# Ledger of designs, part 32: designed miniproteins, single chains, continued (3)

Each design is a single chain, and the fold is of that chain. pLDDT is the mean over its residues in the fold that is shown.

## One batch from the design tools (miniprotein)

Design m9100
Fold by ESMFold2-Fast:
Structure m9100 (fold): chain A 81 residues (1-81)
Amino acid sequence: SAIVEKIVEAIEEAAKEIGSETVNVGVLITRTRKILKKKGLSEEDIEKAVEAIREAAKELGSTEYANVKELIEKTREILEK
């Protein structure tokens, strides 16, 4: 899906701005929202992306921090269901 690819790219951009392989999930979500809004995604699609990131972090058993690569892979899996 083109939307899923845009979401994944936005998460990668947000993580790059943070500059760490391990990120605070809340900070990542805040930056990802800004990037997706700038890319012209609807509020509905942005909320779907945010919910998928939160669920990915929960499934990985992470506290408030997660490995970027693992979080992106799990977020993609959730969005493609």
Scores: mean pLDDT 85

Design m9101
Fold by ESMFold2-Fast:
Structure m9101 (fold): chain A 68 residues (1-68)
Amino acid sequence: AGSELSDELAAILERAAELIETAVSLHGALSEAEAGAYMRRLLDAARARDLAGAEAVLAELEARIAAA
């Protein structure tokens, strides 16, 4: 369904997937276990339609990759 919330959640998931793929595959900065944990949290937030929760997980992921 076309809604702003769904579009924003989709954008967050896409951004997170790109960051995870880059960090795991190209740099090894993030382990598969860590990547799986972040994706689970993001998918749970998306299923709950929790935009603020999804944004918080994305911000944590970006900070974790930047610190690596």
Scores: mean pLDDT 79

Design m9102
Fold by ESMFold2-Fast:
Structure m9102 (fold): chain A 90 residues (1-90)
Amino acid sequence: SHMDAFIEQLLEGVPEEYREGLAKLVREVFSAKTLPELIPLVLALIEGYRKIGKTDLARALESGLENFKPFITEEIEKRRKELVEKYVKP
């Protein structure tokens, strides 16, 4: 599908050991229905891309979140940490 092709492009050059977790995280980003659900997923994906050296992708995602920084609450930060722990592992 168009979405599956796009997700594959976002995973290009991702080390094999991170691929499954980051693929699931990317799919959850595109499945999110609300901002409180989306924001921690995008923050976790930013951290994932930085960890594997994809700094340009991380920077692009951060730019997309610029107007939403005031909504990053302690609850969202806690959820981000849980998502990183779950999906950003080899």
Scores: mean pLDDT 82

Design m9103
Fold by ESMFold2-Fast:
Structure m9103 (fold): chain A 61 residues (1-61)
Amino acid sequence: GPATAEDLRAAAEAGEGGDGAGVRGILTSDDPEAAAKATRAEGDSFRVRITLGDVEAVVPA
């Protein structure tokens, strides 16, 4: 199911070091879907996957 705004905020805050910059970078990219998929491929074991509409983002756990 789709992620809520609350889930997205929590994931951004729980990012690497707690700043969530990586999540914001992915979601604000001109191709967020491709960015999220590339990120997932490189470090899935330490990331939480979230879904927002048709966009899927991978965030540091």
Scores: mean pLDDT 47

Design m9104
Fold by ESMFold2-Fast:
Structure m9104 (fold): chain A 91 residues (1-91)
Amino acid sequence: MSLEEAIETLRAVADAAIKHVKDPELQERLRRAVDEFIEALRNAKTPEEIQEVLDRFKAELEEIRKKVSPETQKLIDAMLQAAEALAALKA
């Protein structure tokens, strides 16, 4: 899988999660988290920087996960898996 394919996978899962979120502020938080993660990951130069970016993204998603329905939590879990795969490809 290419880096661009992994980014598209993360964006697709994120779009699905956002559509299931009822709170507009939470939708915006998810969009921002994904956009910031992808941008930061593209700019990361070392495995240490990649891990820091991934850890920050995971922390934000875990906080959001506590505020959404069980159905949306499954989509957030899929986003976490996609993000880990993307970070591994960049490393």
Scores: mean pLDDT 84

Design m9105
Fold by ESMFold2-Fast:
Structure m9105 (fold): chain A 91 residues (1-91)
Amino acid sequence: MAEKAKQAALEASELIFEAAEEEKDEVKSGILRISGGVIRLSTSRSSDATLADTLKDNAKIARTLASQSSGKAKELLERAYEILDKALKDL
């Protein structure tokens, strides 16, 4: 059952939205807001397979932007990546 993975995905989306608020680069902030929104929509609308693909893609986005960020934004994105990676294993 994907219920635990969906809850973890929602937690990760909140961290991504918080990272977007901490991010000073407007383009990166915009990408993070889109990523968080896509994760949230996927938890309510998608099959388990589609959810897994969405979480995998957005985990890569979080990891990539974490490597390009500093301070609180980096820490939040690294936590979001860890949560998404774990959620993928629970699907």
Scores: mean pLDDT 83

Design m9106
Fold by ESMFold2-Fast:
Structure m9106 (fold): chain A 100 residues (1-100)
Amino acid sequence: SLEEEIKKLIAELEELARKLEELLEELRKLKVGSKEHEEKAKEMEELLEEIEKKLLELEKLRLQSKNEKVKKEAAKKMLEVGGLLTLAKMELTVDKKIAK
């Protein structure tokens, strides 16, 4: 069902958000401009692209649903994960400017 697809995407986004938080923690411990930092930054860029695609998919399904409870749960998850995505993108941008 549509509701099951939404719940599955929410669970997938929760797992990806957890991985993003772990990777951000790792990146913050590495020296900006080091080879290790560059490799982890690339891994994070790939993860950010995957999260962004799934957020767009979740928004599409949320708009199609007539179940208010499921729509609210999806919207809350989108705000939480979207906020983390924005923070991660900003930190990557700052780090790239420092490394140059």
Scores: mean pLDDT 86

Design m9107
Fold by ESMFold2-Fast:
Structure m9107 (fold): chain A 74 residues (1-74)
Amino acid sequence: MVEETLAALDRGKAAALAETDPAAVALLRDIMRHEGEEAVRELEEQGDLESARRVREALEKTVAELDAHLAALQ
């Protein structure tokens, strides 16, 4: 399950990095941030702190890469 969440983040990141429209990249980044934060919250509520940490780290890295891509497009 955490592997599915991490794979979804990786696929979303790849899709967003392939976008050249800044508005589309910003929208995808915001969706991924929201989805990722929800996944972390659910894992924390379940007491799966290790999986929550892994998703949080992957999310932070993904957001940073998308912010860099967005900056390069503007």
Scores: mean pLDDT 83

Design m9108
Fold by ESMFold2-Fast:
Structure m9108 (fold): chain A 70 residues (1-70)
Amino acid sequence: DLLEKARQAIKEGRLDEAAYYVAKYAYKNNLSPSDAGSLAARLGREEGLPVDDIHRISTLTMEYMTELKK
């Protein structure tokens, strides 16, 4: 499960890997980059990330999502 991999990566402080897993999940489910970023932010909040890290994972997820849609 890509979202379980994302949550595990968040717990390990691997925000870049977490963002990639969320983007890959979003791409497979035909979500927009904005929706993918929102999903990453929600997962970050649920796992207790500080606000700056929530913003970072959201931004990285949107960037990966844009690359996957090329």
Scores: mean pLDDT 86

Design m9109
Fold by ESMFold2-Fast:
Structure m9109 (fold): chain A 79 residues (1-79)
Amino acid sequence: MAEAISEAVREVLRAAVAGDLERAAAIAEQFNAAHPDVTLSIEVDEAAGRITVTVTITVDGRTTTVVETLSLEDARAHL
């Protein structure tokens, strides 16, 4: 599970930093449809130069939300 989430996040980030926001959204939507206990969302703010990734995991009625914010410059340099 953790590896699948990490791989999905990496694929979504690669699409987003390449400027393909439709592909990034489609990858996140497909992942969410396949994993009902996990919600992955991405928001790109080109004007502010930021990407925000939100992962919400629900296990045994417990919900954990992780929010990570990256600069577009750093993401483009490393992805």
Scores: mean pLDDT 74

Design m9110
Fold by ESMFold2-Fast:
Structure m9110 (fold): chain A 55 residues (1-55)
Amino acid sequence: KEKIEEVKKVLEEDIKRLNELIEQATSPAAKQRLKESIENLKKNYEKVIDKLKEE
């Protein structure tokens, strides 16, 4: 299903972008928030992919 591949590609690009922001961040608190954002993003995309597989 084309939609699942599209979602996976967007997830990979978003994770790459957030990792670049982590490298540029000067505050330990900002780096921690970005890492948490990556974990939340993965969790949300897993749920979206699961729903698409059931459709």
Scores: mean pLDDT 78

Design m9111
Fold by ESMFold2-Fast:
Structure m9111 (fold): chain A 94 residues (1-94)
Amino acid sequence: MELLEKAREYLREALQAVQAGDKDKAIEYFRKALELLDEAIREATDPEVKVLLSGAAGYVERALEAVEKGDFDRAIQYLEESLKLVDEALEKAK
């Protein structure tokens, strides 16, 4: 699923931006990833994939909140959890 692979890349770029302390760039990539995750949820036909992607989106929203509060360590943890769920959704979408 090319859409989900692109969302995964934006999440990785968001993680790099958070690690670099670039708050504005991290927020931009979070928003791009959320838009693609929402689209992937709409296109998904497997209910289990929908649940995994909804969970991933929830973690991205929590990471965004953490970055806005300046808690970059917590944002990294939430992004890593989101990436795990995206990876699981990609495996099921094969």
Scores: mean pLDDT 85

Design m9112
Fold by ESMFold2-Fast:
Structure m9112 (fold): chain A 74 residues (1-74)
Amino acid sequence: MEEKVEALAEAALAYLKEGLEAMEKVTSEEIEVEAAGLAAVIAETGPEKVKELKATNEKEKIIKEAALRVVEEL
């Protein structure tokens, strides 16, 4: 379980960096926290639940897009 979450966090971090690094107000530490949280959600709820995630702002949309890319690799 832990190794799978670690792999998901690494993939999520790569995709989140692509979107969030362009945002002036987002730090590397925040991206790492978001990646870890996203990996945990994907591992616990599975890929189908990721498609149901609502995104209400630009940051949340980037997070959802990263999540969808991670589950597409699986």
Scores: mean pLDDT 73

Design m9113
Fold by ESMFold2-Fast:
Structure m9113 (fold): chain A 81 residues (1-81)
Amino acid sequence: SELEALRAELDALYERSIALGKRALETVPDEQIPTVIGLTLRVIGVYLDGKAAIDAGDIEAARARYAELQRLTAELERLAE
């Protein structure tokens, strides 16, 4: 189903985001560590909201959370470079 596919994509993006956060913590200057932690906490919150939307059958809300997770992931990718 579309919800099952979206859940799988959300889970995969979340796993990538956490891996990027870990890599960023290894590579950023100490001054940027609070920023990486803050982004990682936001990733967790958005992921949980996205899962709740999927469980409620709210595909529009789930897609909105996925898009937000994509933006946060891009920020973590910039920091992990």
Scores: mean pLDDT 88

Design m9114
Fold by ESMFold2-Fast:
Structure m9114 (fold): chain A 111 residues (1-111)
Amino acid sequence: IPNTPLSKNLNKVLDKIVKEEKLSSEDTTTIKTYFDDATIAFLNENYDEMAKNFNNIADFLKSKNLNPKYADDFTELAKDILRYKSQKLPEGLVYLMVNLKLKSLANGIFS
């Protein structure tokens, strides 16, 4: 995956979830696939696939009965992306807003 601010923040969020929830190697591999697919979807400006992969992350976390805060945050992020698409926001603004939310999640500001 390309080394961008968004991919760095996604990797930090993934590492934080893996550490705090003590995910198994198998579960870490599964959730990482959704993070990677979300990053690829974003680079292709495919907001529907990006939102789908964030919902997949939320559903995975709920299925494992893990901290509901992460699942809720990814559900809200998916809704925000679809709203930005419906509002026809410029790509750069969508990038900024998504990256700021991911940075906040990575740093625990909304813990």
Scores: mean pLDDT 79

Design m9115
Fold by ESMFold2-Fast:
Structure m9115 (fold): chain A 110 residues (1-110)
Amino acid sequence: DLELILRAIGGALRAIGLLEDLRLNPELRDPVAEEALRAVLEVFLKALETGDERLLRVGERALEVVERALYKASGEKRRKMFELALEAAKLALKGEYEEAEKLLREAEEL
């Protein structure tokens, strides 16, 4: 599916762009944010490899959580959003989609 391929590539490039923004802007840096973006990148690459649309959707949602946390959140809320996105991406890479989606919902409600 060409649409899935383009979305997965787009998500991967966006995650790389956010990693570059962290490198260029020390005030944005957070070790959990960097780990979350790397895990999200792995999710998009696996979605591209497998054609798994559910995995793609988890990657897209996790990326939105990380981006919102980087630019719109602060303090403990920001940290919790990075931690939830990271754990969700890790669970999705293991095929634990229901648990990943639950953590993303929690992050999206913050």
Scores: mean pLDDT 91

Design m9116
Fold by ESMFold2-Fast:
Structure m9116 (fold): chain A 83 residues (1-83)
Amino acid sequence: SMADIRAQLAQTEKMLRDIEEMIKNKADPTKILTLLLVAGGTIYLVIRMAEKANDQEALARAKELEKRLKELEKRIKKLIKEE
């Protein structure tokens, strides 16, 4: 449903914010990588749900989250190489 898609988007946004805070606080890179993998899977499912529902707003929002995920992955790769 549209409400389920919105709830999943909100949870994914919270997950990415939590990951950003973990990076800022120099948390364990392995734990951050594990959460990034979980977030990636959630984003994939939300994109599929939005496509099936023909919800263009939700699809655009999910793709923006995918872009944020990729930027966080780059930041973690750099952190691992420098630590």
Scores: mean pLDDT 84

Design m9117
Fold by ESMFold2-Fast:
Structure m9117 (fold): chain A 89 residues (1-89)
Amino acid sequence: SREDMRELVLEEATVTTQWLLVQLMIRYKEDPKEILKRTEKALKTAEEVLKKMSTLPITTPEQHAMVDDIKQIYEELKKKKAEIEKKIK
């Protein structure tokens, strides 16, 4: 429905914005401990969004693409978390 599409768009925007913030913090060489905290918050948000999306009727190719984008961001955030943890030891 249009309501479900609105929900998906807002949730995708939230996860994408948090992922962009993590990438910018890495690019500007912010404190690794601060990047880690932001990455952990972004991961929790992505997990909550994916859980919420699992309750919505995902039926169109566009809706599937949005869910797949969030899943890809979630995997990238997990990889970045591991990389940052190695730097702070």
Scores: mean pLDDT 84

Design m9118
Fold by ESMFold2-Fast:
Structure m9118 (fold): chain A 83 residues (1-83)
Amino acid sequence: MTLAEAAERIAERLGLPLEVVRNLLQALLPVPLDMELREAVKYALENQLLSPEMREMLQEILNAKSDEEQVDKLVELLSTLLK
């Protein structure tokens, strides 16, 4: 699953415009939207200064066994950032 495909699923679940979700994902994962979600998360963990809480949430996404579980974890993370 690409980051762009994840953005579409997240936008639907959060009831937000797709461009808002894309902007949030690009801020968290500053990689091309056509990159695979797992590669984007690995890049962020290796190349960004993240809080311990953010690092833990991104690690949970890597530990997810399906695309659906990855989207669920990413929705949880973004919902936390939006509150």
Scores: mean pLDDT 79

Design m9119
Fold by ESMFold2-Fast:
Structure m9119 (fold): chain A 60 residues (1-60)
Amino acid sequence: MKKEELKKKREEAEKLINKDSPGYQRMRRHRERMRQLAREGAKKFNDTEGLKALEEAEEI
């Protein structure tokens, strides 16, 4: 896998998004909310495996 290539493409796309700073901020907030909801859901149903999967995915 070419992680460095994906990283550079992501950075270039991010520069385009930054033309609309409010959009970038909105995406960041939505991402945090999704994480919060996923953790609350897993916690509510005692899904410890789901919590571990989320943590592993964030580390990469």
Scores: mean pLDDT 65

Design m9120
Fold by ESMFold2-Fast:
Structure m9120 (fold): chain A 92 residues (1-92)
Amino acid sequence: MLEEEIKRRLEEIERDVLEAYRAAVAAGKDRAVLEALRALLEEALERLEELKEEAEEKLPEEVKEEILKRLEELRELVELILAAVEAALASL
């Protein structure tokens, strides 16, 4: 089902972001790790925008609202982490 495919892609983006964030926390103030995390977060924002457009175009209204809310919540989290990473890089 298209809804399940969109949910899986959302879960994959969330997993990738959380795994990369955990790796960066474990590495401390490693510039290379923070730069890799920044790149992954920027890619995640692009993936979320593409998924949002697909959800808006293809999902039934009843399912669309819940999926779009989850996408927006994840986008806000990614932007928050990205801001923290950029601040950390600027302090190095």
Scores: mean pLDDT 83

Design m9121
Fold by ESMFold2-Fast:
Structure m9121 (fold): chain A 129 residues (1-129)
Amino acid sequence: MEIKPGELTPGRIYRLLKEGVSPEVILRSALKDYYENFSLPSALKLVQAIQLLIDRGYEKLAASFLAAAFTLNPKILPVVLRTLELDPASYERFKPYLEKAKKLLEGKTFNSVDEVIEAARKIAEELEK
């Protein structure tokens, strides 16, 4: 399934999850949108997707994709991460996985968004073990 860049909204994410669309497909779409246009709006959409998936119990997958996004462009993401702190209970549960995922990506560089997505997938698998 392909989700067009910029079409990913909280309401659409909720609907896609209810219709049985994989959380990975949603995160892959959000990460590609962020990669194609490194902007505050695209970063906010990515973080909104992350937040919704944390609330649905996909913290490890969400952490892996967010850590991978930092390898693409870390400049804007710190500004929007504060939105995750608005739910302290969910954020404290998420934070250890994010830090572990960042550590697993330390020193790695990527030439394409597809390489970053593959790295995020492998890290999510390591976090589940």
Scores: mean pLDDT 75

Design m9122
Fold by ESMFold2-Fast:
Structure m9122 (fold): chain A 73 residues (1-73)
Amino acid sequence: STKEKVAEVLKEFKLNEEAVEEIAKLLEDNPNASDTALLTAVGLILSKHGKSLKGLSDEEAKELVKKLREAIS
């Protein structure tokens, strides 16, 4: 499922099930969002759950977006 794929991509952030469901729904509802829009929206959900994308390099952020897009394919 999309939820399981998203959980695997984001496993290092140790998110609860609610956060994973919010991100999976965001990706499913916004399949054509830009990389910047996706990173911003995911970052906001992570912040709501006490996590952050801060500390990722530009290359790591690009790879994260690629993996998240693959989760909804």
Scores: mean pLDDT 81

Design m9123
Fold by ESMFold2-Fast:
Structure m9123 (fold): chain A 60 residues (1-60)
Amino acid sequence: SLSREEKLKITQENNMKLQEDLKKAREAAKAAGLSREQIERMHFELLGKSLKELEEKLNK
């Protein structure tokens, strides 16, 4: 089982990765000329994946 410190570190790392992924995805989407609606869907999907990954990491 994970310690409190390990859980905090995993959560922080997951949040930092999400912020970086969102930034990169936004830059790529803008360069590709994606619509506002397409960018919103992409953000929603990235958030969902990040939450699922966090849940899986915390449950290991």
Scores: mean pLDDT 81

Design m9124
Fold by ESMFold2-Fast:
Structure m9124 (fold): chain A 100 residues (1-100)
Amino acid sequence: SDEEIVELRKKNALEMVKEAKTDAELVQELARVTYLMMLDPRVSKEELDEVMQVFIDAIKNPEIKKLAEELRKAVLENPGDLELFEELVEKIEEAVKKAE
């Protein structure tokens, strides 16, 4: 990926983080953005990692943050595994629901 595109996506992720009021909103945006990037064959593993980390760093609940880090590792190791992605997102959303 072009370095300028990576920086633009990171900037957009930071704006989403600033607008998010809760860990639930951060998790929702992390899942949405990650899914779209996984579908784009032009997205590099490095770009995916950096953009996901922007959302994860903003998560305040340590349990939710830990599950989001698990999602990041799984996606980076298996970038085409949408089933694994969906299972881990569901697990994070269940943890978010319990924290509310």
Scores: mean pLDDT 85

Design m9125
Fold by ESMFold2-Fast:
Structure m9125 (fold): chain A 87 residues (1-87)
Amino acid sequence: MGEEAARLLLEGGVLAVEGAPRERIVELEEEALRLAGMEEEDIELFRRIREDPGPPTEEDRRLSARIRELLAKIEEILEELLKKYEE
């Protein structure tokens, strides 16, 4: 689960360096969040915030905390994956 999410974030990073469209990068990011265990409703809320970043609601703050938590876990797994392949 977490390794798959980290792999998708890596793929998104490579695509960004290669000049891929933002929409494709966002798609991989959302898929990584799904694999990390985020509910579809929360992903839709995150997408809405990204497209219309009005003043944050209490629900937006909870979602931000959850995303930060999941990203920290994904980052840890990503760091472990990168270490595994370093000389």
Scores: mean pLDDT 67

Design m9126
Fold by ESMFold2-Fast:
Structure m9126 (fold): chain A 57 residues (1-57)
Amino acid sequence: MELEHLGTIKTNGVEAELFADVNDPELLAKAQAGEEVIRRFKDAEGRERELVVPLPK
């Protein structure tokens, strides 16, 4: 999976990076429309997590 980095947000002391999957044309199109992105962050244990979330404008 190839992810295009869209930006970084910080929520409650946790840094999260926003990505779109360039090899998934539906997810990429939704991310470009401001609908969905993959949010990657490290949890309290230092493990990498991914969530698909709406991108705030």
Scores: mean pLDDT 65

Design m9127
Fold by ESMFold2-Fast:
Structure m9127 (fold): chain A 87 residues (1-87)
Amino acid sequence: SAAEEVRALLEKLYEAAKAGDEEAAREYALRAAEVVAEASTEFPREVLLAHREEAAERLVGLAKKAADNPELAQEAIDNQAAGVAES
């Protein structure tokens, strides 16, 4: 499912951010943003795809903030995956 794919990508994003691999983190964030855009029923897919890079930058920022806090990281991943499942 799209929610499972986003969760897997976010887990990889958070691991890459914790390791300081900014290139990998950005790539996983972009892929997660694309999956969210394709799965969305609340917003026009074309609008979300146009803002995918901005969404990816926000995801990377959240992952960096959570790098030293595993509980915050897990909560953020679970919340993002749940949002896709409800969209």
Scores: mean pLDDT 76

Design m9128
Fold by ESMFold2-Fast:
Structure m9128 (fold): chain A 97 residues (1-97)
Amino acid sequence: SDEEKLISILDKTIDKLVEIEKDLEQGKMSTEEAKEKAAKVLLDTAKQIKPLDPVLAKNLEKMAEEILKAKTKNELLMLIGSTITYLSTYKQVLRKE
C-alpha cells in the first residue's frame, strides 16, 4: 500500500538522521558536513514521497531550510532531534489511519 511504502521511506530517513546526529555528537562529522547531509536526506525524502504525501513533502522541505540556517552545533542537534521526533510521531499517526 502507499501507506506502507511511505512508512518504509520514513523509517530509512529516521535511521539516516539518527546516524548523522550520533556522528555529529561524537565529533566524527563537522557541523557544516552534518548540516548539508541532514538537509540532503530531507530534500531527497521530500522528492521521493511527494506523490504519496505532498503535504509531508512540503514540511520536509521547510525543515531542510531550517536545518541549513542553523549557526551552531547545538542549534543543529536540536533541529535534527525535533525532525526525528516529528517523523516518528507522523509514522504513529499513519499507522492509526
Scores: mean pLDDT 89

Design m9129
Fold by ESMFold2-Fast:
Structure m9129 (fold): chain A 74 residues (1-74)
Amino acid sequence: LAALVADIEARSGKTFSASAREALTNYLRGQAASRTQAELQDLSEKIVVALATEFANKTEVTADDVQAVIKTVE
């Protein structure tokens, strides 16, 4: 999961706060319990796209931003 969170951060072109990384890690850990690796990878792509689209002008991502993205990809 740490590698997946780091990949999402890198692909987004943004800097995550420590609390944002923790929020995303906790969410993905919960999702991994009921998803295949392929489904989890698809979810990660949706998160990257949402960050690029909804937060295009933000350079730093907060925990609240992560929660907003999670709602978008549900």
Scores: mean pLDDT 79

Design m9130
Fold by ESMFold2-Fast:
Structure m9130 (fold): chain A 80 residues (1-80)
Amino acid sequence: KPLSFEEFKRVALETVLPLIKAGKIDLAVEQLEALVRHFKLTKEEAKELVDSLIQAAREAGVPDEVIEEFRKKVEELIEK
């Protein structure tokens, strides 16, 4: 019963994007980290989720400053 990558993207958009929209960046980062660990995503899959979340946040009208804070924090965790 593994989730497809498309389902992982859907879960991330449903759980992480609302936190980004609320400016709760630390919680958004923790939620994404939990998803990566729970589903044992590769670094490449995690990066694709981050890119999808950033694009969705921009389309939702989230300020660039908030998006940039999220991007830097999650990239630091994934690339480390």
Scores: mean pLDDT 78

Design m9131
Fold by ESMFold2-Fast:
Structure m9131 (fold): chain A 101 residues (1-101)
Amino acid sequence: REELIRLLEEAGRHVEEGIELLEEGDVEGGLRKLAEAAEKVAEALALAEELGDREVARLAREAGELLARALTLAEEDPEKAVEYAREALEKVRRALELARA
C-alpha cells in the first residue's frame, strides 16, 4: 500500500505540473509531465489490481484514459487538454484518498 500511495502522489504531482505548463503555453513541457503522470498511473493500476483494491484500480484506469485524451489534444487544443487533465487529477486524488484509508 505504501508503494501505491507514492505512485498516486507522484502521478498527481506530475498532472498538476503538466496543467501549469500547458496553461503557461509550454506544450512540450506539459506533454512530458502528462506522459510521466500516465506512466505512474499505469504502475498504480497494476499494483492496485495485484492488491485487489478494485475501486482504486477503477479510478486509476479512468485517470489513465483521461490522461491519454489530454495527451492527444495538448498540441491542437491545450484548453481542452487541461480540462481532461483536471478530470484525471480528480480521479487520482480520489484514488489516493481511498488508498490512504
Scores: mean pLDDT 88

Design m9132
Fold by ESMFold2-Fast:
Structure m9132 (fold): chain A 67 residues (1-67)
Amino acid sequence: NDAAKSGEAGAAAGRAGEAAGAAVGHWQTMLNGGDKEAGRRGIEAGAAGDAAAASEHSQLTAKSGAA
């Protein structure tokens, strides 16, 4: 539970950073007259990174349980 809680805090901080980055990216896209699709693709790339982190988290939890 504590390992999962600690990892979730890290994942939450990472998501907050990605959300802030996505918001800034969206703002710059609007400011530069860019395509909203570019902003959405940035969010999808961030989500893919988050999914990879979550996958690693699952393996770490399994490993600590086995240890």
Scores: mean pLDDT 57

Design m9133
Fold by ESMFold2-Fast:
Structure m9133 (fold): chain A 79 residues (1-79)
Amino acid sequence: SFEELLERKIRELERLREEALAAGDERTARIYDLMIAAYRAVLAGDWAAFDAQVRKLAELLGLDPEEVLARFRAVIEKA
């Protein structure tokens, strides 16, 4: 199901976050934290929380929020 595919994606990101923290890469770990929070907001149907996490991620990456949103939509549509 859609929920099972997103839960799998979240577990993958959690592993990548743990690896980043173990390597001392706090910035990369922060990026994964925001991505995890965004996907969890999608699962909860909380689009306001999703938008907030996308904006925080865009700010951290120096990207346009619309570009970050488009990347998330591409992943969600394939799940």
Scores: mean pLDDT 84

